Designed miniproteins, single chains, continued (4). Designs and how they scored, part 65

Each design is a single chain, and the fold is of that chain. pLDDT is the mean over its residues in the fold that is shown.

## One batch from the design tools (miniprotein)

Design m14389
Fold by ESMFold2-Fast:
Structure m14389 (fold): chain A 90 residues (1-90)
Amino acid sequence: SMDGIEALELTGEGIKALKEGKYEEAKKLLKKAVELGGGAFPLTLEKLAEVLFKLGEYEEAIEYLERALSILPSDEETRKKLEEAKEKLE
């Protein structure tokens, strides 16, 4: 779908911003990607959670990681990130 293509485009832009250390911009881009259909893509959810973790927003990071695992339960990297985010709230 057009929304799916735009969500993947914004996901790519958000990943680029994350790699450049632009965490607030990456958060904005990836949240918009989720709104446009990226909430169905484990990659978009996982990268948004990674940005939220970098920003210290651990509770919200956990929500997106749990959503990613509900779509792709076998993703060991996402599972490890979820454990790390939960540890930060202890």
Scores: mean pLDDT 86

Design m14390
Fold by ESMFold2-Fast:
Structure m14390 (fold): chain A 67 residues (1-67)
Amino acid sequence: MKEELEKYLKKHAKILGKPFEEVRKAVEEVMKEKNLSEELVVKYLKAMFGENKDKEEAEKIREEILK
């Protein structure tokens, strides 16, 4: 896992109040099932939890993931 993805997953885990390993496993399973790139997941997490949260960008990426 790239360091950038790991950093955002740690932030996500803290927000959810869950262990990092559980969040990492869940995200890796979704990535495998939906054939998602690490780059796409990082973009989504940046839009959700980055300095400039972009709700519209996050919604667009989520819709692409759900396809």
Scores: mean pLDDT 73

Design m14391
Fold by ESMFold2-Fast:
Structure m14391 (fold): chain A 61 residues (1-61)
Amino acid sequence: REARRLAILHALQEHGPLTLAELARLLGISQATVSRLLAELRAAGVPIVYDPRTRTWGLGP
C-alpha cells in the first residue's frame, strides 16, 4: 500500500504530469486503483494537482 503511493509520487516527480491511464500503465495497476491512491495522497496532505486542460495529475504547488 505505502510502496504504491511512493511509486506514484516518484512517477509524477520523474515524468511530470500524467493521466490516470499513463500512471496505471506505468505502475501495472488499474486506473481505479490509481484514482484511489491519488485521493489518499491528497487526503494525507500531499499537494496533488489536477489539470482539466490536459486531464493530468501532477505535484504542486
Scores: mean pLDDT 79

Design m14392
Fold by ESMFold2-Fast:
Order: C-alpha cells, then sequence, then structure tokens
Structure m14392 (fold): chain A 74 residues (1-74)
C-alpha cells in the first residue's frame, strides 16, 4: 500500500504542475493528454487496490512513474 500511496501523491503533484503549465503558457494538447492519462492511471490504481489485484497495482505504479517522468519535461 505505501508504494501505491506514493505513486498517487507523485501523480497528483505532476497533474498540478501540468495544470500550472497549461494556465501559464496556453493550450498544449500533449500536456493535456499527459494530465488526462495520469488522472486515469490514478483512478485505475485506486480500483485495483480496492479489488486486491496486486499484479495490476504493480503495473499501474510503474505506468504512473513513467508518466510522472514525462511530466517533469514540462
Amino acid sequence: MREALEAEVEASMAIIGLAVELATNGPDPEAQALADELAEAVNELRRAVEEGDEERVRELIERIRELVERARAY
């Protein structure tokens, strides 16, 4: 559970950063798509945790970390 919580926090911070970027520099379809993908991955992670799907939780944590790294480029 700790790793899932850490991934949710990192994703939330990345989404906020992307929202600030979009508000400051105007529309960026790639940044918007990345924010949407992060939000979806967090929703899927929460669902996998509730269902006890440990393998799916691990896959989603890895995906979230990849998306967070991409968000750091903005």
Scores: mean pLDDT 82

Design m14393
Fold by ESMFold2-Fast:
Structure m14393 (fold): chain A 71 residues (1-71)
Amino acid sequence: MTLEEVRELADRAVKVLANAVKTDGIPVEGAKRALEELVTILGNEAGLSPEETERIRQEALDRLEKEVEKL
């Protein structure tokens, strides 16, 4: 798994989680925690550095926040 593949999977997760918050009333805090855990797992599986994993995590959380804010 590459850095690009981790980013693509994180982006897909953001879209799924944002939709769950908007449509199914899932708490935003819960969605953020699920996303953080997913990125950590994906980063470890891909052999990314802690710094690369943290960057992707922050990017994904920022995207999730923007997507739910469009409500």
Scores: mean pLDDT 82

Design m14394
Fold by ESMFold2-Fast:
Structure m14394 (fold): chain A 69 residues (1-69)
Amino acid sequence: AEKYAEEGEKLALEGKLEEAIKHYLEALKIDPNNEKARSLLLSIIKYLESIGKKEEAKKLEEELKKLVP
């Protein structure tokens, strides 16, 4: 699970946000208590909001809520 979170962070920094989102969501699907994957997804949500992509941020928030009880 941790490996997915680390890979996703690197992809986000390289401008590959869509791949990073998939990796973090998969990490949470495997381990819903993965704090690193959750915090990185929250960071991506904030980043998407800051660049004006509110719809993408909202969609990601909804996916995150489905995986974290």
Scores: mean pLDDT 74

Design m14395
Fold by ESMFold2-Fast:
Structure m14395 (fold): chain A 55 residues (1-55)
Amino acid sequence: SERVKEIAKAIAYLLFVKQLVLRSIEDIREALVKYFGLEPPSEEEILEALKLLQS
C-alpha cells in the first residue's frame, strides 16, 4: 500500500539521515509522529514497512 511505502521511506530517513536508535515498535511510532506528523501507524503497518526495508 502507499501508506506502508511512505512509512518505510520515513523510517529509512530516521535511521540513515537522522541516525536515530529505534529499539521498539513504539520508538518507531513515536519518532514517525514527532518528525513527520503522521497519524500513529499500527503495529502491522510498521512491520510491513520494516519488511520493505529489509528486502
Scores: mean pLDDT 83

Design m14396
Fold by ESMFold2-Fast:
Structure m14396 (fold): chain A 82 residues (1-82)
Amino acid sequence: MNEKTLYIAEAAIYALYVATLHVAAESRGLEDQAKLAREGLDKIAELVNKAEQSTNIEEQKKLVEEAKRLADRVKAEIDALA
């Protein structure tokens, strides 16, 4: 795979991770946690779209790192409410 495809795939993995947090929160009836996960998903989706539009490998790396930090933050915020 080319390097761009690998970065986009990595960002998509972080999106999938936050999606699993959303499903877990919904299955438990945790509305506040589900809302946090959904908002995180929307933001990560924007980062993935920006990475797809980028022609700069350095920018793509920064977007992937931002997606990872956002996923970690969403997890921490959900855990704080649990």
Scores: mean pLDDT 81

Design m14397
Fold by ESMFold2-Fast:
Structure m14397 (fold): chain A 101 residues (1-101)
Amino acid sequence: GEEAARGAEEAARGAEHAAEVAERGGDASKRSGASVRAIGGAVDALLGGRRSGDREAEEGAREAAEGARKAALGASRGDAELAKEGAEEAREGAEKAREAA
């Protein structure tokens, strides 16, 4: 559970940053950097989830990873609404992973 919760939290932080950059109208370079960070968090969430051995923690981490990927896509496109939706999903996934831990 604990590894899943940590990975999911990293995904949520990356996703939130991607949403902030998209909302502020960051240039392509800043949006690309934020997208890369969000994808990194998604990878951490998936790896932590698989190592947890706890199904509910793994499900939360997977949701956080999906949210972070959506936030990364939104940031890369300059779509603040999509990035914000992804950040919210990542936050909810991280909360579930933490509760299961």
Scores: mean pLDDT 84

Design m14398
Fold by ESMFold2-Fast:
Structure m14398 (fold): chain A 85 residues (1-85)
Amino acid sequence: MEVEITVGVAEIAIAVANLLMEKGEYEEAARLYERAIRLLEPHIDDPEAREVLAEAYENLARAYEKLGELEKAEEYRRKAEELRR
């Protein structure tokens, strides 16, 4: 139940951040993806939370790429790939 609520809240944050990415609001999008990640990381052993966390890492990497933060983008891309193994 606590995991399901946390995943749901994180999914809403990711959805809003995705809309901000479409609008070119990359810094605000990055902040919301970071919030989703902070909510999900304590639940990394849960398969549903882990999948949503991987998505959040991929999307945060895209936001950092748009901001020119290429080293951060690469780091979060690696984190997403590691979770999908």
Scores: mean pLDDT 86

Design m14399
Fold by ESMFold2-Fast:
Structure m14399 (fold): chain A 96 residues (1-96)
Amino acid sequence: SYIDALKAGNIEEAIKKLEEIIKKDPTNSDAYLLLGNAYLKVDPEKAVEWYKKAIEINPNDYLAWENLAIAYEQLGKTEEAEKYRELADKVKKEKS
């Protein structure tokens, strides 16, 4: 499974399995979130793109907003990171 691949540090296998899930169901926001998480360690710019896709499909997923902020922080984009952290907090409070 992609979870086992991520736990083992096999990012390439995790990405491949998640891409297969997305091909079968392009509305699976969780798969885009997890694909962002896989890319975060190897390509944080791609992680940003996948987290934005997760948010586009499910804007109520505060973890996608939080992880987007983390990706921007890793890229040194502090203003964007602060913006998305505030949006994550707002989403979390509205859906609690």
Scores: mean pLDDT 82

Design m14400
Fold by ESMFold2-Fast:
Structure m14400 (fold): chain A 87 residues (1-87)
Amino acid sequence: MIEKITEHARKVLERFGYGEESRRLAEKAVEAYKNKDYQGLIEALDGLIDLLSRAIKELDPFSQENIDAAVALVALAALRSAERSKL
């Protein structure tokens, strides 16, 4: 599930010019998860959440892009909360 959630967030962020940064953060999140580095995972997820939060604030609230970003943000926030509970 983490690979799907982070890849969805990366694709959404790529549309807002954060393609390189979101790819690096998504790759870091997947690597940290596989290595049971939950602290590194939370840091990477926080980075993706921050980028999505910035993008959402600058968008037309009725655009499909804003809806896609909001969905990605909710999914990442839920994942972060679940992984944080393991710390």
Scores: mean pLDDT 78

Design m14401
Fold by ESMFold2-Fast:
Parts: structure tokens; C-alpha cells; sequence
Structure m14401 (fold): chain A 63 residues (1-63)
């Protein structure tokens, strides 16, 4: 699932359960990934990044 806002990213992560893998795309190109163990880590990671209209994040369950 792809999110374009912090609120969308949090909602997706709440549904799939932590920990989650976050993949960052800039203009459709993968530029970063991180693992978030909780809502605070996810929010800290994506806040600011998703202020750019060219950035999206993919949230997946980390296994």
C-alpha cells in the first residue's frame, strides 16, 4: 500500500501491524528504505518527506 501523507502512512501501518518496512520513492524511483517499530518512529521518518508532492512511501509488513 502506498501513502502520500503522514496520516495515510499511519493508517496503513495500524492495519498491517508493526514492525513495518517503509520504502521511499521520489518521482517513482526508490531512494530510501527504513524499518519502523512503532507509530513514533514511522511518523518521525516520514514527516517532512511527504511534504513534497514528488514523494510517496510504500508501507509493508516487515518479516
Amino acid sequence: PVAKSVEEALEIARKIGFPVKVTVYLNGRKVAEAIANNESQLKAFVTGLLDSPDVTVEIEKYE
Scores: mean pLDDT 83

Design m14402
Fold by ESMFold2-Fast:
Structure m14402 (fold): chain A 92 residues (1-92)
Amino acid sequence: SGDVEAAAELLVEAARRSGIHLDVEIDGNRLSITVRSSDVRKLIGIALSLIGMGLDGYKVQIKIQGDTLSITIEAPSEEALLEALQRITDMF
């Protein structure tokens, strides 16, 4: 939906202002975030912050490989996806 796309754009912009480049893809209620950084501690920090959010009822996969952090979040609804996007944006 347009609301979810707009929230994803706000997430990308918030991360950019913090010096972090995000690639964000949305497919239905699935959010895919890719973060690339030469500083692995930045990737670990983002992953720990996401784990600390306690996304109950969501399916969350987190993978760090080399300079890339991949996050997949499956929300139970579009409203839950929008809430997750807003909470993740607040991390930046």
Scores: mean pLDDT 84

Design m14403
Fold by ESMFold2-Fast:
Structure m14403 (fold): chain A 120 residues (1-120)
Amino acid sequence: MITLTESGGGTFAEGSSVTLTSKVSGPVDQIVELSWLRQRPGEPLREIASISMLTGMTSYAPEVQGRFTISVDKSKNTAYLTMNDLKVEDTAVYYERAVSLLPLFYGTADGEGVEVTVVA
């Protein structure tokens, strides 16, 4: 079973930068995609960044493009979300999701989430 453990949350000033970290454990060789999702207060869960473990290709939601960067350190089994120029609107619970290639289908594993609060 794949387990994701996020860290690096807290309360941050508007305009600051923070890096969220997720430790990945279990059969990491089966992971084909890692994504960061967030749920803002009163809004649905939304994917904001992804990286293909097969191609290294990244994808970003329009509202975070140019400010957020997803990266992976495979030697440490760790994924990162670097968030620059934080806005009050970035206040959300952030989750990492792993997509694994299983026989006949894809499986997903989500972390428990880490809270980020941005104050003016």
Scores: mean pLDDT 85

Design m14404
Fold by ESMFold2-Fast:
Structure m14404 (fold): chain A 82 residues (1-82)
Amino acid sequence: SAKEYAEKAVEYGEKAGEAAAAGDGEKAYEYAKKAREYAKKALELDATIGTGAAIEAIGNAIDGAIKNGMGEAGRAALEGAG
């Protein structure tokens, strides 16, 4: 259900934040990407689900921080994914 996907998005968003705080940019990006994917699935099922929008915003912030900390190849990959 949309609620189940939103809950998974929250879990991965928290993991992404923890990895970012630990200085593990690669893991932070992986978790942020998963959080965004689950948030997107939640929003596809229920566009009014506020949790999905909040997690997407968190994922975008983490992606931005990691993209700036990554090498050229990492930045190109993130740009190609948008």
Scores: mean pLDDT 64

Design m14405
Fold by ESMFold2-Fast:
Structure m14405 (fold): chain A 55 residues (1-55)
Amino acid sequence: NLDAIQLLEKVSSLSPEQKSEAINLAKEILSKKGEATPDNLEEALEKALKKLGVL
């Protein structure tokens, strides 16, 4: 698994369209996890990037 810094670097490398999609997917995944903790945010972002096929 990537750490938070590596996830942020990956997001920064994406096109504007992919960035928006990743953020929207991460928000949706996070809302289903309940608590907005740093660990849940990291997991939600990683899952969003995997769903986009960029991880």
Scores: mean pLDDT 76

Design m14406
Fold by ESMFold2-Fast:
Structure m14406 (fold): chain A 80 residues (1-80)
Amino acid sequence: MKEKAYEAAEKALRESADAGKTVRQALIDIANALMEHVSLDEATRAVKAAADALSGIPLDAPLTREQAEKMAEAVREALA
């Protein structure tokens, strides 16, 4: 169910930002969360959308809450 997949990804992004994880680790965390609820193709599309939302941000940079919110919005749009 797409809504449940989005909720899982949003939770993973929020927890990653709160834990001070990198953008790279957050992308891995949402990929794992999404794959529990949607196909690999849908998860791949959503992860790519999240990464594209942070274009120009280094993968080893710590994820901010604002960046996590932008990634969550991109995931929601990709799963719509």
Scores: mean pLDDT 83

Design m14407
Fold by ESMFold2-Fast:
Structure m14407 (fold): chain A 112 residues (1-112)
Amino acid sequence: SLEEEIKKLEKELEKNPDDRITRIKLAGAYVELGEYLAAMELLSSLVKLSEEDIKKIGKFIAEGKLEEAVAFILKLLLKETSDPEIIELIKELYEKVKASSDLQKEINELLE
């Protein structure tokens, strides 16, 4: 189950707090549960956020655009990494979040 996978990933991260791959996988599992704030906390720990980045994330959260906030953090993380495995995980999670967001719905309406 997704709950058991989260429990497993949490235990793995407790043993290896600096494991970036496990942290991204755990964030992905939280996204599947709709727990976007938990996913944002995990992903934000992997990227150096500027004051402007924090302000933009805060605006998305205030507007209820939680999936867009996650997508924004993933985009920032993608710019700061050169690890192919991490890049693939970020891209997969980014496309999943974007496909279910209000932003994707807006894009589809504009293309009709």
Scores: mean pLDDT 81

Design m14408
Fold by ESMFold2-Fast:
Structure m14408 (fold): chain A 104 residues (1-104)
Amino acid sequence: MEEAEKLYAEGKKALENSDYEKAAEYYSKALEIEESAEIYTNLGLALLHLGKIEEAIEYFKKAIELDKNNWKAWYGLGVAYELLGKEEEAKEYLDKAYEILDKE
């Protein structure tokens, strides 16, 4: 949808400017129109930069539900769990991200 594409583009622009709150806002609005693993992943990444770790985890999980081969979402889960001090879970998610990336 044209509107979702516009909001996604605005979110990417905000992310490039390190305006993580604006990026999260635009990605959230895009998701109200159209679900996408890429939008969920980018929203999760913006939320990690904002320190909203638990919210980021939920969106990375939604991205994986839509696309199990989204290595960036698995990588995001690994980083989020590292930030929570959960090294064992972080390693599992990072290993999964690298496994997917290696199969490309």
Scores: mean pLDDT 85

Design m14409
Fold by ESMFold2-Fast:
Structure m14409 (fold): chain A 134 residues (1-134)
Amino acid sequence: SEEFRKKVLARLKELDLSEFVRNMLENIEKYRDEKYDIDVDAMIPLLKDEDPRVRIMAIVLLSMSKDERAVEPLIEAIKDPDPRVRAVAILGLFYIGKEALEKAEEELKKATKDPDPDVAKIAEAVLEVLEEEK
């Protein structure tokens, strides 16, 4: 839903978020309607890489694929030990679409209590819009 996307982006833009997360939001808005031919099966194993930068890269590429096979791996990435990876996983699901976020609802509810303020704020904003569209 275009309306859903606009509501989430409006709420996220009003939040005091880190520069890293703010830059990801700007990229989501800029490339929102683009889909890339990504080797999803090759990217999924990289979500378990020892380097959090590699895990972030894998999330971005999986999100840009908009492939249904990326949804469950990205939901699991919401539990990643690095808060940047957790934040990007939620934004990646948002980039894929409303249905992906609906599948993540239980993990998003847990993420509202995340010790990282960016992760908690993003999860709360997304859940509030999901509830309004019920």
Scores: mean pLDDT 86

Design m14410
Fold by ESMFold2-Fast:
Structure m14410 (fold): chain A 68 residues (1-68)
Amino acid sequence: SVDDLKKKKDALGKESQKLVDKMNKIKEDLKNGKIPKDEADKKIKELTEKFKKISDEIMRIEDEIRGL
């Protein structure tokens, strides 16, 4: 149902927000000299890849809702 798809999309949105929060913390840690640039870049790249996968899944769900 549309409601089930919307609930799944909401859950994925919350997961993506947690990834954004982690990326922001890494950027602050880098700015404050708590981690080296290469370590920060690697972690941000990994989190960005996860974020893209979640965004792609959200887009697929939105396509399904549009088709209903």
Scores: mean pLDDT 86

Design m14411
Fold by ESMFold2-Fast:
Parts: structure tokens; sequence; C-alpha cells
Structure m14411 (fold): chain A 57 residues (1-57)
């Protein structure tokens, strides 16, 4: 579950950041998601935020 949420968050982040013209931030955001997963943090707020950004584009 948690790893699946992290994978979905990375996918949504890549799409959102590319739509916003911030592709250069993708590697840093993906590492941040992996670090948050390693700390046991809830990634769903990040996933929802990125999905909303993609949907709004």
Amino acid sequence: MAREVAEEAKRAAREALRLLGLEELVPGVEQGIDDALARGEDLRPLLEGFREAVAAA
C-alpha cells in the first residue's frame, strides 16, 4: 500500500510539474517522496495535491 501510494505520487508529481513547466524539480520531488516513505509519513496529501494540479491543468 505505502509503496503503491509513493509510486502513484511520483507519477502524479511528474505530470503536474511538467504541466507547470517545472520539470527540473522532478528528481528532487521524487527523492522527497522516497524520503517521506522511508520515514513512514502519509503520502496521500502529496498525491492528492499533485492529482488536483494535473486535473486543473
Scores: mean pLDDT 78

Design m14412
Fold by ESMFold2-Fast:
Structure m14412 (fold): chain A 80 residues (1-80)
Amino acid sequence: EELERASRRIGEAIDKYVRGELTPEDIRKLADELLKEGVINEEVAEEMKRTGLPAAVIKIAVDEALHRRRGLPVRYRLNP
């Protein structure tokens, strides 16, 4: 359940990020939710808030964009 909820939230954040609609407040909320659910640790949550971009969302979004350009199938990779 926690992983399922986290995957859904991260997917929503990735969609917003790809569209250029992700705000610093969205990132803070995502970091707090993921920390609360034990998906990320405190250090990762702090980095997401400090940098203004969630590292996991950035990594997944970049991977999706690269694979899309190359015509390869991509899946969300919270657990690769």
Scores: mean pLDDT 60

Design m14413
Fold by ESMFold2-Fast:
Structure m14413 (fold): chain A 64 residues (1-64)
Amino acid sequence: MPSAREIAETTKEFFGAPHLSDRQALELALHVVEYYPELARELAERLGVSVSELRETLERLVAE
């Protein structure tokens, strides 16, 4: 499973948003997974995980 840092950095690169904090990047990734299924698939593929695995990880990280 990718680390919080790897998910945040990959999300920033994917959306061209290097100015986001890691927290903001994780919240953006969770929003994408919830509401944008095609973008969620592409993001999950870049991280080498399924969309369901990415969602579960993001729900844990953002709930903190």
Scores: mean pLDDT 84

Design m14414
Fold by ESMFold2-Fast:
Structure m14414 (fold): chain A 90 residues (1-90)
Amino acid sequence: MAAERGRAEAVAHLEEGLARAATLTDGDARQAAVAEGARRALEALRAGGDEASVAAFEAIRERVRREAGADEDAAWAAAGVALLEAAREA
């Protein structure tokens, strides 16, 4: 199914972003690497037509952005990590 493939591709992008972040020593660069993986993950979900997962991702990102101190890259990174954790539990 396209949605199932999109979900698997999203997980792969998130894991790649986390692996890339692990090789970096600068905190801002690490966050940007995870955020980039999260952006690619959302694109994969949209391409797969998984509207429910896209909505869940955007809800988490908006929630984190509303919390004190959250910027755009921090919101993307947090939403990506939450999606990856949920996918691993499923």
Scores: mean pLDDT 76

Design m14415
Fold by ESMFold2-Fast:
Structure m14415 (fold): chain A 81 residues (1-81)
Amino acid sequence: ERLREALLRVADITREAAEKSPDPEVAQKLRELADGIRAAVEAGDVETARNLAYQAAKELRKAGFTEYADEIDRLLREAVA
């Protein structure tokens, strides 16, 4: 449950960053990642959701959303501790 909850929170953070992005291409990529994480969690595919969450953190760092990427890394680390 803790990991699933963290993954859903990652999806929410990624979507929030997408809404704040002024670049339509970056916003679309982040929305697709957020939707993918949520869909994988709902399907019970935690491995895919986790992989997409790591991709989201990487894309957020590339886009300059460093604080969002750090929060995602923290959530994922705490969920597996």
Scores: mean pLDDT 85

Design m14416
Fold by ESMFold2-Fast:
Structure m14416 (fold): chain A 60 residues (1-60)
Amino acid sequence: MLERRIELGDILVAIGAALRLIGDFPGAEVTLEGGTLTVRYPPDPELEAFLAELEARYGV
């Protein structure tokens, strides 16, 4: 399992991202704590691309 932590400047963006991950990537374990999104996942290029874009646009 891979793990990535992303600190998001907007809690609503963080909530939206968590909901999308739960819906679109059922193999991922998602934890949201105080605007920090922690995702544990098997190797998945689509998920990695999503997380990279999320961090680039909304990460702090």
Scores: mean pLDDT 81

Design m14417
Fold by ESMFold2-Fast:
Structure m14417 (fold): chain A 86 residues (1-86)
Amino acid sequence: DRAKELVEEMIESIRTGKPPETVYSIRDFTLEELEELARALRERSEELLAKDDPKDQAIGESLLAQAEFVEELAEERRRREEERRR
């Protein structure tokens, strides 16, 4: 699953301070792909935030912020599709 793989790369990037090995332009994602990515980010952030480890919680907070950003992009695309149907 590309969304789950991207989330793991993002976690590794946060842990190591290195850029992810693959470069994705999330703005080129379809609405469905953005929704899948947002879900994967939110699920993983909730898992990390539920742990008692402050390092895991910090990564979880970063992933939650990314999930919110991706959710905003998905909503923007949804609104543009709505405008085109009018």
Scores: mean pLDDT 75

Design m14418
Fold by ESMFold2-Fast:
Structure m14418 (fold): chain A 92 residues (1-92)
Amino acid sequence: EVVERFRERAKEIIKAVEEGNYEEALKLLDEWEEWARAHLSGPLLEAALATIEALRYTIKYGIEEKLPPDVIAVYVRFVALHGEAELEAVLA
């Protein structure tokens, strides 16, 4: 449920990054954070927010280092996979 929604949001963000549309990717992260704060609580909210922050940092870092969009997308995908595993661990 929460993990499925995360996968869908991550897919949208990765697509925006691959397209070089970083403003859209960061906006999608802001929308995901707003959803998480409205629907999640406790350790699950903390895990979701930590993942969102890590994704936001990864995108911003990639831009600052002038990495190509495809390379930034690879890093974003790895961070998203780790975040998914953390959410699954909290739910277990």
Scores: mean pLDDT 84

Design m14419
Fold by ESMFold2-Fast:
Structure m14419 (fold): chain A 90 residues (1-90)
Amino acid sequence: VPEDSEEAKKLLAEAEEAYKAGDYEKALRLLKKAAELGSAGAAYGIAALAYHKYGEELGEKALETAAALKAGDVEKAVELALEMADELLA
């Protein structure tokens, strides 16, 4: 599994703090930035958030993202995660 860049790790840490504070929109915006840097961790975070908070709308795409991550297809997982983030932030 490719290791996240230092910038992506920083964004993931800030997203975790926003999530713990209940600021899901801020967490999602920070995860989107990390995913734009190619972070597999951010793709997982977006998929988990979409599945648990928006499961009726995005549950299937979130599961597809998780399947891509399990298969090691980080590029596909990031692409799907960015599509979900854009839909949720629209």
Scores: mean pLDDT 80

Design m14420
Fold by ESMFold2-Fast:
Structure m14420 (fold): chain A 91 residues (1-91)
Amino acid sequence: MSLIEKVEELLEEFKKSEDPEEMKKLLEELRELTEEAVRRRDEEALEAIMEAAVEAEKLALERGIMGEIILELAGIAVLHIHYTVEKRAEE
């Protein structure tokens, strides 16, 4: 299964979940995929992850669970920003 396919599956499970603890675990898995994408320099996967993180943020705001997942979302964003800055410094 491709990294992008794993991201899409995690987002679909997140959309179906109503349990904040399960949703947090799914975002922890998305963060782990972000670390793998950074390690591989997989820009297509990083873009898919960022799109998934934005959708997850929107759903969390609508469901009132942002406080449960904010650290995982922040971790994903920081990793993406770090990769973007590092890549731009090399260009």
Scores: mean pLDDT 80

Design m14421
Fold by ESMFold2-Fast:
Structure m14421 (fold): chain A 102 residues (1-102)
Amino acid sequence: AAPLVVRPDDSEENLREKVERLIDRHVAEKRAAGVPVTITDEQREKIIELILEAFERYRAGKPAEEVVQDLVRRLREAGFTPEQLDIALGVAGELLAAYDAA
């Protein structure tokens, strides 16, 4: 796969597009591995919202562990399944790692 690039000056729209593509890839990879995961449009929008909020907290200087723990809590409160949580956490992890690599 092409390397994910996240720049410090990326707009919210640029970050949203990157997160959307990551969600699609992680969903496709889960399905290819035989995991029957489904994400509705409303669930997808909520995952994007929560990941972008987590990313902004990370950029503001919050530790990755605290940001990830809060993201997990909020996803669980929103009623997401373990498989959907795995996707959201994989996406968030790639986004944070790409930011640190920049």
Scores: mean pLDDT 83

Design m14422
Fold by ESMFold2-Fast:
Structure m14422 (fold): chain A 115 residues (1-115)
Amino acid sequence: EVVVTESGGGTVAEGGSLTLTANYSGGTVEGVAWFRQKPGEPRVLIAHLGTLPGSTALDPRLAGRATASLDNSKQQATLTLTNLRVEDTATYFKQVLGTDGYYYWGQGTQVTVVA
């Protein structure tokens, strides 16, 4: 069973940056996905990164403003967001695909962007 611990949320000024970190334990992972959920809206996939070359996708609205990494040797995945906008205010969720074939969710991290 994989356990996911999330960090890196908080309040940031518009135009600022932050890094959302997921640490995992209990196994290795085949991929990580980041979801954004605004109040009253469904969770939307914004980025995913697999351990194999070419298994990366990023929401076009974040193009040039997000960088994702996954390192199984450190059991860590990060999503760095730059040039933050007020519309980026949301709860961010991480999901990992374990090598056991099961999906594991993190608890969610609140990000608030102030003008």
Scores: mean pLDDT 78

